# Designs tried in a protein design run: designed miniproteins, single chains, continued (5). Part 100

Each design is a single chain, and the fold is of that chain. pLDDT is the mean over its residues in the fold that is shown.

## One batch from the design tools (miniprotein)

Design m19467
Fold by ESMFold2-Fast:
Structure m19467 (fold): chain A 89 residues (1-89)
Amino acid sequence: PAPLSAEEKKELEEKIKEKFKEYLKENKEKWEELVAQVEVALELARELGDESAIRFAEIALEAAKELGAPAASPEAMARARAEAEKALA
């Protein structure tokens, strides 16, 4: 596949952010769980050194922050980590 230009990359990042905001608005009851899942994904991406995955997670968290989503509870974070560990096994 052809590499994305700087402009195309910026447009893609904004589109990802917009889609995540849309998903959050449709799923208000799950905001805490969704934020926890993204935060755990960011932790894993940083451990793996996956620059693109880090950027994707940062965009998603910024989208949630702009909508005023609450911080994930310890319980939500624990559930998200357990799911991630199971997926990696």
Scores: mean pLDDT 78

Design m19468
Fold by ESMFold2-Fast:
Structure m19468 (fold): chain A 90 residues (1-90)
Amino acid sequence: SPLEEEIKKLAEEMFELAKKVAPELEAELNKKLEEIKKSKDPDEILKLLREVGAKIAELGETNESFQKLTIKLKEKLLEIEKLVEEIKKS
């Protein structure tokens, strides 16, 4: 569906921001993104994205440049949460 495609696009954008904050986690982040792309469950997708968001937020607290990237990542997560709610209401 168009909503599922938009969620995956936003997830990819969110993970690119995450890799800028934590390049050492690139392999782990790539695995989570593949899980998201394969998942048909909006709740599973949202859970995986929230786990990434929380981990990156902790890393962003100590550095101003990372803090800005973390804010952008959180904005992408909020957009995904709204799209997941829209799918569930359908």
Scores: mean pLDDT 80

Design m19469
Fold by ESMFold2-Fast:
Structure m19469 (fold): chain A 64 residues (1-64)
Amino acid sequence: SSVDTLSQRIVDRGYADPSTARQMARTVTDGMKNGLSFDQIRDRLLQMGVPQDVVDRVVRDFLR
């Protein structure tokens, strides 16, 4: 699934542990399916408690 692919990429980059990566991947995938902007997806990740530098890397690397 898109969630499984994205969560594995987040783990492979060392951005998060598997559990956090899966939650981030769900947030990103659901946001994209619902037509959210990159800024709105970024804000949701920040609200989940993901560090700002990690969010910025995930957005840059995967949501360009």
Scores: mean pLDDT 83

Design m19470
Fold by ESMFold2-Fast:
Parts: sequence; structure tokens; C-alpha cells
Structure m19470 (fold): chain A 86 residues (1-86)
Amino acid sequence: SYVLSEEELKELEKIFKESDKDKDGTLDLAEFKEALPKVLELFNIDVTLSDEEVEALLKLFDRDGDGKLDFEEFLAGVKYLINQSS
């Protein structure tokens, strides 16, 4: 399993906060779609995700079932993508 560095965690927190447009501490599907390309660029991951794949990832990591990702759920999704790219 991939372990995020302190620098990577700080950059992910920045991406999360910039994508959280309503500042509620969660990302909805539209905000998550905006965040993902920045995450992929940060980790130099050469994948293209369809809208359906992004929605499936959100649902997979949405532990609360509220249709939104908190920061910990977002990090779980990011780690999944890194592991799939290796």
C-alpha cells in the first residue's frame, strides 16, 4: 500500500480545499470531478477517467452514504488510484 509523504498530504489538502467551493469540508461529485485531474497531475498518473468511473470511485469511498467525500475518504480514493497505476 502507498504511504503518502507530508508534502503529498499538504498538496492533497490544498487540492481538496480549492475544490471544496462551498467550504463545508466535503466534496460532492462535481467538486470531486474537478479535484481528480489535479491529483493525477500531482502523482504523474497517466490515466483518463470517465464521468462514470469518477462517480463509481466516489460511491466506493463514500463510507457515510451522503454522496460526498470528506478528506479521509478522499485520501482513500487517491491511494486507490496510486495503487492501480503502479
Scores: mean pLDDT 80

Design m19471
Fold by ESMFold2-Fast:
Structure m19471 (fold): chain A 65 residues (1-65)
Amino acid sequence: ADAETAARAALEGAREMVKTGDAEKGAKVVQEKTGATLEAAREAIGYVFAGDLEKAAEVVQAGQV
């Protein structure tokens, strides 16, 4: 996925985590949308909460399989 798609997926994962209180549900949203690993998805969500969308996108792109 391009950086915009990766950042958007990380944002959606973060929103799902906030909505459900479940980090794994958030990570699965990122994985489903981008093909990133669950580990990369969790790290990217962490960067979203830190306010760093550029790093969130980079982590998702690096974790794509």
Scores: mean pLDDT 81

Design m19472
Fold by ESMFold2-Fast:
Structure m19472 (fold): chain A 92 residues (1-92)
Amino acid sequence: MTLEEEKAEVEKDAARAGVEVVEEVPLLSDEEIEKINAEVEKKLAEGQYDAEFPVRVVADSGEEVVLRYRLTEEAKARLEALRAAAAARLAA
């Protein structure tokens, strides 16, 4: 499978998970990815759904690329609706 084919499959899987690819970024170390993901997790816990996070993709050929992801507008709307519903239940 080519790197382009792998990227297409990852993009398809990401859409199913409620995230979308923003752009391809320079290769990041595992430590850098972990640090960014920790910051993103903190932002999401605070209700900041506009956070972008890197995911490393490895093709069958051994070629690697890092793709920057974000929540889809539909996923953001769903999370905002769930947050509002939870707040309403606590207020009731």
Scores: mean pLDDT 72

Design m19473
Fold by ESMFold2-Fast:
Structure m19473 (fold): chain A 61 residues (1-61)
Amino acid sequence: SVDDRIARLRAELTALVARLQEVHAQYEATGDPALKAERDALTARIVEVVGELQRLLDEAS
């Protein structure tokens, strides 16, 4: 259902934000370019998830 998809995307967004905070803290400590790449990938995925959530919420309302 749409509600199930919204719930899954909200859970994914929460997990992505938590991981982004961890990766950002590690990148500030180490300067590791692999962590920069992971941060960029997490940021891109967050944009996708937020866009999909906005679309589903508009259609569910």
Scores: mean pLDDT 87

Design m19474
Fold by ESMFold2-Fast:
Structure m19474 (fold): chain A 72 residues (1-72)
Amino acid sequence: SMSDFEEARKALAELAQKLNEHEAAVALVLGAPDLETLKRLIPYLRSLPEEARRRLLAARSAAEFLEVVKSL
């Protein structure tokens, strides 16, 4: 749902800030209009462990993506 996507986007942005990603990367996450765009940003979040990036890219829905972010 849109609510799940908005929560996933916010959760990923908060995680990126916590991992000290560049402000520009965090802004791109917050500005992502959809899950597909959000997933395209994942390879650029280099502070995320490789397994975490793989799990996020494998998510098939915003709800699944959000659950992965919450597990990190």
Scores: mean pLDDT 84

Design m19475
Fold by ESMFold2-Fast:
Structure m19475 (fold): chain A 85 residues (1-85)
Amino acid sequence: MEVEEEEVEGDAEEVQEAIRRAAERAIESGEEVEIEIESEKLPKKRFRMGPDEKETAKAASEAMKAAGEAGLKSGKVKLRIRRIS
């Protein structure tokens, strides 16, 4: 079952929506998750989100910016979401 790991591949808008939903789930559930953003033309970036709303809001904002830039430069963006606790 893939409840511990999710992969999303698409344009920037699709990946940004997935990031937003992952952040909401982390805050509501109290579970920590790691997200990784990958694209053809940009290096991988990793962010952590969890029950702390302030830290998770910052991580989600930076991750959504990274996904936007990746979509602009590469067209396609890959997001991996993994539970870490």
Scores: mean pLDDT 80

Design m19476
Fold by ESMFold2-Fast:
Structure m19476 (fold): chain A 74 residues (1-74)
Amino acid sequence: MSDEQLEEIRKVLREAGLSDQDVDQAVSLIAGSPEEDALDVLESFLDYLRDKRGALSQEQVEKIKKELKKIHEK
């Protein structure tokens, strides 16, 4: 992923209400992953935040996933 795509992802996650710690963790996960796996890793992390920490609603997760796919397809 480009640095510009990583910054857009950070912005989407912050605007969705993730803490700075969770945003940094998500970006670190995708930056450390193969480009082809980065979106799947990030989506799994969002599912973890929803299901295990209750930090995100289902609606928020679906909205974020749609925005992430738009960024990835550019």
Scores: mean pLDDT 77

Design m19477
Fold by ESMFold2-Fast:
Structure m19477 (fold): chain A 63 residues (1-63)
Amino acid sequence: MLTPEQAREALDRLLLSTKDLSPEEQRKIGDLFLRTMASRGTPQSVLDELRKELEQWIKEVEK
């Protein structure tokens, strides 16, 4: 199981590795990651923070 810090770092690395993909594809990958983290018992507060990071990332790459 990932710690909250490891989960945030994993999301950031995942998004960086997919930066050449479309924003829609990055969102789908991020959604799958968050769903996987939820299934592994990640606290809802951490999932909410990761969701905000994902949404902010997508907005920045759409500019």
Scores: mean pLDDT 76

Design m19478
Fold by ESMFold2-Fast:
Structure m19478 (fold): chain A 65 residues (1-65)
Amino acid sequence: EELREKFRELMKKAIELALENPDKQREVVQALKEALDGYRAATSPEELEAVIQKLEEKIEELKKK
């Protein structure tokens, strides 16, 4: 439950980043696609945590760019 809510909030954060930084839109879309694919494939809380962490790291990387 909490992990799914964290994922949803990270998705919103990524979308906001794309809206504020059109030059980064392509990379944000790719990161979101990978995160959604990972979310759908996750069968355990540990796998979902890994997907969330990877999306968090990618968003942080894109912000520093």
Scores: mean pLDDT 79

Design m19479
Fold by ESMFold2-Fast:
Parts: structure tokens; C-alpha cells; sequence
Structure m19479 (fold): chain A 85 residues (1-85)
């Protein structure tokens, strides 16, 4: 899907920014990349892969002190994993 292509492009941009020493923008694009990929998997009904990518976003948000947003995504990932069973 186009969302997966967008996610890949964002991840490459994130890696380039991190290599250049722009860690803050690099991390922001990394979160956006995984979030777009999670949304794509969810729309495709691939709930297991969607849940895994939402958990990655939740970890990155928690590392940035955005605990409430992280907790909501951990709960969403849990619900999606239960739908996959």
C-alpha cells in the first residue's frame, strides 16, 4: 500500500537525520514511520503485525515522556492481538 511506501521513506529520512546528528527529528520521523506502517497493517486486517508496530510506537513515545499516549497504544496493540487469535 502507499502507506507502507510512505513509512519506508520516513524511516530512511529518519536514519539520515540520525547519521547527521539530528536525533530529535530522526526520532520523530521514526515514530511516524512505524505508526503509518501499523495503520496500513490494521487496514489490511493483519492485526498481529499492526499490534507489533503499535507497540514500537508506544515504546518510542514512553522514551519521550509521552506516557499517556504510549499507554493508549499499548492497550490498542493488546486488543489487536486478541482479534488476531
Amino acid sequence: SDLKAEAEALLKQSQALTAAGDYERGMALRRQSYLKRAEAYEKEGNYEKAAEDYRVVAFLLRMSGRDEEADKLFEKAKELREKAK
Scores: mean pLDDT 87

Design m19480
Fold by ESMFold2-Fast:
Structure m19480 (fold): chain A 70 residues (1-70)
Amino acid sequence: LIAEIAEAVPSLSRAQIRAVLDAMMKAMSLSPAELNEILRGMLPNPEELEKLLRNWLEIFGLVSDEDSTM
């Protein structure tokens, strides 16, 4: 799932994708199954998926302009 999302929205790092999914599950009390169903419905539309992830990333304050490896 994370790999599929990373390919669909390459502007986001795998770490950011993982963080936003974890934050969404915690904040909205979503089960992994519910989250997977929502994301599966959006995978055919990477533009919509990117908008959703970007919106949640911003809501949770997970957007980073300086995310570089050591």
Scores: mean pLDDT 71

Design m19481
Fold by ESMFold2-Fast:
Structure m19481 (fold): chain A 97 residues (1-97)
Amino acid sequence: SPIGEKLKNLLTNSPSLSPEEKEKLEKLLKIALKAYFLVGANEEEVSKEKLHEEALKLAEEENLSEEEKEEVLKIADIIYSTGKKNPTDQDILESTK
């Protein structure tokens, strides 16, 4: 996916990302990770629906655009696909493939 490729470039420190794109992607990734850890702290299993609800709530608190909210949800889906309670950058990178 386009967002998966961008996230791969971020996690591999690719020179193809502009400083502005890197900062934006880091912000979106932090929001998605925060949502994932908050949901995982209160549940035995992370529900994709609850993850999306928490991610959207956090994105709205940060005044993200509708496009940026959709990107956060796609990043959250990638994190969810790791199946791990505490995914590393490497685990997330593998889920972009």
Scores: mean pLDDT 82

Design m19482
Fold by ESMFold2-Fast:
Structure m19482 (fold): chain A 80 residues (1-80)
Amino acid sequence: LDEAAVEALLAGLSEKERELALGLLRAVENEGRLTLSQSRLAYIYDLSQASVSRVLARLEAAGLVRRERVGRRVVLTLAS
């Protein structure tokens, strides 16, 4: 995992957004693949769906995860 990319990503996020980002990174590293609902993540982390989308977009832009949409679900895999 690129520590500099993680640090830069986290610096731009609120406390709840940081919790989501760290939780997703930990889960992806442990499982290799996650299937997620943005609405469920918003509910669990007390975030708007826009905030969840921003966190997911930043994780992908930082090169930490690959993101794919499957219907209303988001699939995350660890970036090579």
Scores: mean pLDDT 80

Design m19483
Fold by ESMFold2-Fast:
Structure m19483 (fold): chain A 87 residues (1-87)
Amino acid sequence: MERARAVVLEVMRRLAKEAGEGEAAAEAGAEAILEARRIATDEEAAREMAEKAERPPEEVREIARRDLEAFLEYLEEKYGIPRSAFE
């Protein structure tokens, strides 16, 4: 978890700098990616989010997985950042 967070944060810092944004934007971006990954892979996190969103846990997990995959694909296509950088 901590290692993956450090890698994601480093990537987000690079993107934030290129966009003229600061550390706060990089941290917010990293947290959003890690939260989506957690919801996609952790049943308890999916249930918690499902309760807040008033949706079935299966739907929330599928949305999080789809959004995470789309975001990683976007980073690879637009910024040349491979999905393996987040493994």
Scores: mean pLDDT 71

Design m19484
Fold by ESMFold2-Fast:
Structure m19484 (fold): chain A 97 residues (1-97)
Amino acid sequence: MEKRIEAEVLAALLEILMTIAKKSDYVPKSLIESIVRVADELGRIADEHPELRPLYERTLRDAVETLKEMEKKAEQLGDKESAELIRKARDYLESRI
């Protein structure tokens, strides 16, 4: 019960972080690192509680799609450094699904 609430809170936190990143003209490395950290914590809970794996996989798929949009925006703005950081985060999250 407690771990389900924790997983739902982490999924909501990831959604909020992605929403902030998507609306931002600048994506700091610390925000990308926070996205990966929250995804890793949610994955750890899903590994220990297989009933939460559908929530984890859905949350990661949504995050991957948002990161693809952010990468395209960074490339359009000429921010190759942010685009590369976002791409690496996206590839990492995709590898976990």
Scores: mean pLDDT 81

Design m19485
Fold by ESMFold2-Fast:
Structure m19485 (fold): chain A 73 residues (1-73)
Amino acid sequence: MTATVTTSDGSTADVEVPAEAGSTQTVTFSDGSTGTATVVHVSDTLAVVAIGGPSGGAMNLLENGVTVARTEA
């Protein structure tokens, strides 16, 4: 599943959410910078993705591939 995640300064990236937690991937943010996305938790409808990049870090809570909550990492 592909989901859109947001960093602490508002930059966005598309992230592949696999069926299992623990994967890390390189992502390109909307400002053209690169960073990493780590899938921390996955269930049938929910995922938690930790984002790290030059524009900052954030935890994104996803429901059906859509970010519904975000906190600082």
Scores: mean pLDDT 72

Design m19486
Fold by ESMFold2-Fast:
Structure m19486 (fold): chain A 70 residues (1-70)
Amino acid sequence: MESEERQRRVQQLAQEANKLVSEAIKKKPEMSLDERSQVSQLVANLFQAQLNGDQEAVEEYKKKLEELVK
């Protein structure tokens, strides 16, 4: 339960983060290098917010990511 549960959660969040980046690029392939960097940064911030249990930050970064890729 202890380390195994945490490790599984981290792995699941990492897979979700990778999927979000891939889907964002697929949805808007004409993204500039700066926009792609912003997507990666938002996904990284979202991942950290989820690990920290900061639900308000999670929702904020989720909305920003959706607006960026639209």
Scores: mean pLDDT 76

Design m19487
Fold by ESMFold2-Fast:
Structure m19487 (fold): chain A 101 residues (1-101)
Amino acid sequence: MKEEYEKKLEELKKKADQAIESMRPFLPDEVVELLKEGVDKIIEAAKNGDAETLRKIAHETIKKVNELADKHKLHPVVKLQAILFIEEVYREALKIIEEMK
């Protein structure tokens, strides 16, 4: 059980990191760094099985993405893609936690 859980989280992080790298040409470095930090925090909260902290991290990361997107005047579609990316990582991490209960 524990080894399978850790493997699922490692696969999620790998997929998330690859998605961030594919978005890198379209995003300011500050936004890329924020997404990487958000993913790392989500994975750590998921490792602890802490669904409440996971939700708070996702919400805070989305808020910061909105603020930076407005600061950098990002196209609405690019801003939406970054937000949906964090929401997807959050949903997949939450599902992994729920499958371990």
Scores: mean pLDDT 84

Design m19488
Fold by ESMFold2-Fast:
Structure m19488 (fold): chain A 85 residues (1-85)
Amino acid sequence: SELEKLQEEGLKVEEELVNNPTATEEEIREVAKKLLKEYIKLDPEAAKKLVEEGKKAIATGSKIDPEALEEMKEKLAELEKWLAE
């Protein structure tokens, strides 16, 4: 469905970045932001559900390391900002 299509597109982008050894972490983050914006535009309701599921995973026994947990929270906050527009 919509989530599967987005994941497939994300994998294709990842493959493209792997084939480009000059890609920096900053460039990878910019691509991820563009994909999120595109996903919100195509299916804002599904994007809202992903945010809710992400928050649940973070809040309830995720056992994620502190650094990754904080990064996920920041990314979800950005997504919520875009959804609220």
Scores: mean pLDDT 64

Design m19489
Fold by ESMFold2-Fast:
Structure m19489 (fold): chain A 91 residues (1-91)
Amino acid sequence: SELDELIEEFRERASKYLTQEEVDKLVEAIRKLPEEKRRRLVTAMLQILDEYDRGYLSKLDALDRMIHAARLLGAEEVVKILEEAKQKLES
């Protein structure tokens, strides 16, 4: 499906700056969300990654924006995974 293609695009792009374990956990958590929330979250995250790739955001800013998007959608498992990834970068 188009949504599955977007999730795989997210996986490929996120793998450039997150570990394989973190990306796998994120994709699993995203797939547990209702379809409408999955679509909204993946679309928002891909837009954030596009802004990062264009140099508009730092890695930390990109993570913060993804955490914010996940939080607005009530994607608590996604929020937790992203906050743990952020903590590792700040350590």
Scores: mean pLDDT 87

Design m19490
Fold by ESMFold2-Fast:
Structure m19490 (fold): chain A 95 residues (1-95)
Amino acid sequence: SMDELKKEMDYLVDLAAQRAVDATEEAMKTKTPEAYIKAQQARLTYDRVVDLGNQALTLYYQGNLDLTQQILDIVKENKDDPKKAADKIEELLKS
C-alpha cells in the first residue's frame, strides 16, 4: 500500500539523514580527510534515498504497482542500510 511504502521510505530517509548529520558532526570535530569523505558519502546516500523515495511514490501514482512492491520489498530487507537499499533500487529501475 502507499501508506506502507511511505512509512518504510520515511524510516529509511530518517536513518540516512541521521547518519549524514552524525558523519558531518564527526568531520567538523576531527577535521580529517577520511572523516570529510565519509560525511560526503553519507550526504550522497541521503540525497539518493530521498530521490528514490519520490520516484517510488510517482510510480505508485502512475499505477506501476508491481515495481512499487519490489521497491518496498528492497526497503524492508535493507531497512538498516540506506546505501544498500539505494544501490538495489537503482539496479531494479535500470532494468
Scores: mean pLDDT 90

Design m19491
Fold by ESMFold2-Fast:
Structure m19491 (fold): chain A 76 residues (1-76)
Amino acid sequence: MEEEKKKEEILENIKKEIEEGLPTLKERAASSKPDELLKLTPEEEQKEILKLTMETVAELLGDKEKVEEILKEILE
């Protein structure tokens, strides 16, 4: 049962994407929460993009509990 590793890899990839593909992630996040994203500062924007992306991942995985744990670790 490799649930933990699977979700950890997703988070690692998201982290990388934020640093290397921030513009792309911003566009994806803006599609979901355009008004809120536009009000964010550059530094807060990175954190909010991560949060929004993780919420999307939680929906895709369908395993809310495990994703929430990993999300807390990253955001904290």
Scores: mean pLDDT 58

Design m19492
Fold by ESMFold2-Fast:
Structure m19492 (fold): chain A 88 residues (1-88)
Amino acid sequence: SEIEKVLEEFQKKVEEAIENPKPVEDFEKAEKEAKEALEEAKKKLPEYYPGIENLYEHAEELKKKGKLDAAGNIYKLIVELVKELLKL
């Protein structure tokens, strides 16, 4: 399934974002875009929304712990995941 392949690939990217986060130059932009993507997913992807919301909550917890690069990388992955799922 195309959807299963996308989800498996993004799970690996989430793990990498936590273990080896890339520097995030514009954290506020990443957070804003992730929140907008989450709202779009709630309206257009109701079957996948719980999983996407769970990723957003994980990023929020990392932000609270001061792990801004890890959180920012997950915010960016949420935007990309929603974009990819909307193409299917």
Scores: mean pLDDT 85

Design m19493
Fold by ESMFold2-Fast:
Structure m19493 (fold): chain A 64 residues (1-64)
Amino acid sequence: MPETPDVRAVETKLRAYLLGTGLPAPSQETLRALSAELVARFGPDFDLHDPAVQALIAAALAAD
């Protein structure tokens, strides 16, 4: 994780994505943890079309 601002940007991006899909909103804790993991693995400019990114999002939502 390079910086906290990257995690916050990813959290905002992920929240907008989930809102747009109509999926149930995850807990704030899950959203923050998922955002941090996405930054750590894929960087802040990750592609939401990436199957690995989609798999990580699905796994985190299933755990919530």
Scores: mean pLDDT 73

Design m19494
Fold by ESMFold2-Fast:
Structure m19494 (fold): chain A 90 residues (1-90)
Amino acid sequence: METYHIEAKDLAKIEEVINKVEDGDLLIGSGQPAALIGGELIRRGKNVGIHLEDINEENAELYVRAATGAAIESVIDEVTNDGTVTVIKK
């Protein structure tokens, strides 16, 4: 189990977390970075459980945009808050 604190617009940390998640893992997160990571994992076809703790319209929109094909680099400028992500390994 690893917990990551991700600052707003920290593309390198977002990509680090995405690359550490494997099929069968569970991701629990909060904030816009967590929503973006969750959406991108779905877009990549990862078989992962995703639980977002603070769903609001802004976080939901980022999640859907990432899941439906928006590149992280294209939406990262819209991230305005920090997030946390906990990865629970299989």
Scores: mean pLDDT 81

Design m19495
Fold by ESMFold2-Fast:
Order: structure tokens, then sequence, then C-alpha cells
Structure m19495 (fold): chain A 81 residues (1-81)
């Protein structure tokens, strides 16, 4: 099952991925649990987990944008109808 990410966590993951540090391990550990994977012990492992999570997050973000577009189009149709 996909994890239930929040918008705030999505932006945090991107920022931490760029920083690379102690916070990377903290964020990666949270995402590793969502994947059902082992905890990230090394910075390299943490970055790998974050990259994998980020790829899925980007896919979900695109789905959210498509849903938002559909809601906007439906709103326009409802007004026109």
Amino acid sequence: MPPEPTGYQQETAADILEIGGEDVLTVANLYAKSFGQADATDEAAAKAVIKQYRAKMEQEKKQREEEAKKLLEEGKKVVVK
C-alpha cells in the first residue's frame, strides 16, 4: 500500500535531499518505514531511500495536479451547466 504523504512532508523531503546531513537520516528513516524497508544507517543509504521515495512522491504529485485540473474543469462545467 502506498504511504499517506502530506504536502509539508513532500517539500521537506526535497529540501533534506539537497542538504545532505543529520536531517537526511531522520527523514529517510520515516520514509523507510513507509516503504517497509530497513532503517537507513548510512548517509548513502538515506539518500537512496529518499530518492526512491521522491520518485513516488513526484508521481503522486502529478496525480494530485491532474485531480486538481479535473476539479477546476468540473467547477467550470457546473457553472456552465
Scores: mean pLDDT 60

Design m19496
Fold by ESMFold2-Fast:
Structure m19496 (fold): chain A 68 residues (1-68)
Amino acid sequence: SPVEQAVAELKAALDRIEKTYDKETALRILRHLKNVLEHELAAATGDERAIYEAQLAVVDERIKEIEK
């Protein structure tokens, strides 16, 4: 599904960010991405909304994992 594809692509991108940058920089990038996704979700409807909701959940989970 488009949601599963978007989530898989996002997880791969987040893995690259964590491997490329230090913890503080990775957190700043992910928090910025979260803000962007929240703004896009607020304007989204239908299938696009489901994609952004799923992506936002993935970013939120990854931020919490890094903050530990």
Scores: mean pLDDT 88

Design m19497
Fold by ESMFold2-Fast:
Structure m19497 (fold): chain A 109 residues (1-109)
Amino acid sequence: SAEAVQSALRTAAQLSENLNAGKSKAPRRQEAAIKQKKETQASGLEVQAKAALASGGQQKVLNDKAAEIQVQEDKYDEQSKLLAQGIDQIKQRETEVKDQAERKVNSMA
């Protein structure tokens, strides 16, 4: 029926609008996570360089700090990967919504 087609198109439009809002935020968060990972990696390399020149207890403290920094780097890497997966899911869902809307419009002709 015409009512069913109009309802389906309205639902598709609402889903597309929600997906577009998500697409604007997710890439910026991914870029921030990548930047944080790079900054953390640079800090880790600096601490490792200092550890290589140190001895005794100071070397242990610097090695422990380097390990802590590596945990933070891994955390930002994981956040970046999850955000990339989320962006891909949003893109796939946008394609599905568009395809559904096009099929409904074509069925009206």
Scores: mean pLDDT 76

Design m19498
Fold by ESMFold2-Fast:
Structure m19498 (fold): chain A 75 residues (1-75)
Amino acid sequence: SAIERAIEKLRELRAQYLQRGDTESAAQYDAAISALELAKELGLSVKQVKHVLESFATSVTPEVAADLQAIVEEM
């Protein structure tokens, strides 16, 4: 599903930030992954999950926000 692909992409990005030693950005991805896993468990629609990610993007660093917006555009 689109939600499962978004979660997988977030996990890949988190791993990349960890590999380059950016633990602060990696922690922001942990929060986004947890939010999407919960949304999936609750049966939220793709539209609702996009709104969750867009809302989360307002509370993270600009680099992480850009990655979250790119994921929304691919969903």
Scores: mean pLDDT 84

Design m19499
Fold by ESMFold2-Fast:
Structure m19499 (fold): chain A 81 residues (1-81)
Amino acid sequence: SMAEKAAEGAFWGAYQGALKGTGVEAARNASDYGGAGFASGHGNEQASLKAGQMIYDGALESNGSPEGAAKGAEQGAREGA
């Protein structure tokens, strides 16, 4: 449950970070990629970190700003935990 909350936070954090840095398309791609990341975040803290990283990577590949995506993932993981 805590791992799930952290993964969900990382998902939405990266999504919002991409929105601020690169606009709607980047956020959409981060959200789609984050689906797999959220699932992998289930079960423990290390899984949450992997979820955050996967979402961050997806945001970067979607024309996301690296700074925005990184901040979003960090913020989301922190708030989700």
Scores: mean pLDDT 51

Design m19500
Fold by ESMFold2-Fast:
Structure m19500 (fold): chain A 82 residues (1-82)
Amino acid sequence: MHVLTPEDVRRLKAELEELGKEYLEKRPDNEVGKAQIETELANLDEIEALIEAGKLTPRQQQLELMAASAGLTAVKTGLERI
């Protein structure tokens, strides 16, 4: 089973930043979409901090990876529907 690492968090952040750029190009007036992207980026910052502090077990790190991936999917779905 894959264990979430700081490199994985960095990759997810990069993917979300690219989605944010595409979203702003399509819907620059959509404040809700901007807020959702900002919220997911803040969540990834928190996960990265917890990993660096060694507070998460390998199983908890995996759960956080799944949650972060779900958040990224939600942003993609929102972009497609708007």
Scores: mean pLDDT 73

Design m19501
Fold by ESMFold2-Fast:
Structure m19501 (fold): chain A 78 residues (1-78)
Amino acid sequence: MMDPTSETTRQILKLLAEAGDKGLTASELAKATGASKSTVTQVLNILRKAGVVDAVRRGKRTVYRLTDAGRAAAEVLE
């Protein structure tokens, strides 16, 4: 379940919403949020289980994007 009091989770959702279909890698999210890559990956795994984030392979990299449910969830946090 999403933690709406977690600043890292909120920043990840905001960044993914802004990136749209292009998505962002775990490394890009870690740099943008100031969190460790392991923390970002853990948050992304929780969000994927909740159905709010998808992992998509683009060539040799994996990018993460909000689902339609993820966009609705991000709006609740705002």
Scores: mean pLDDT 75

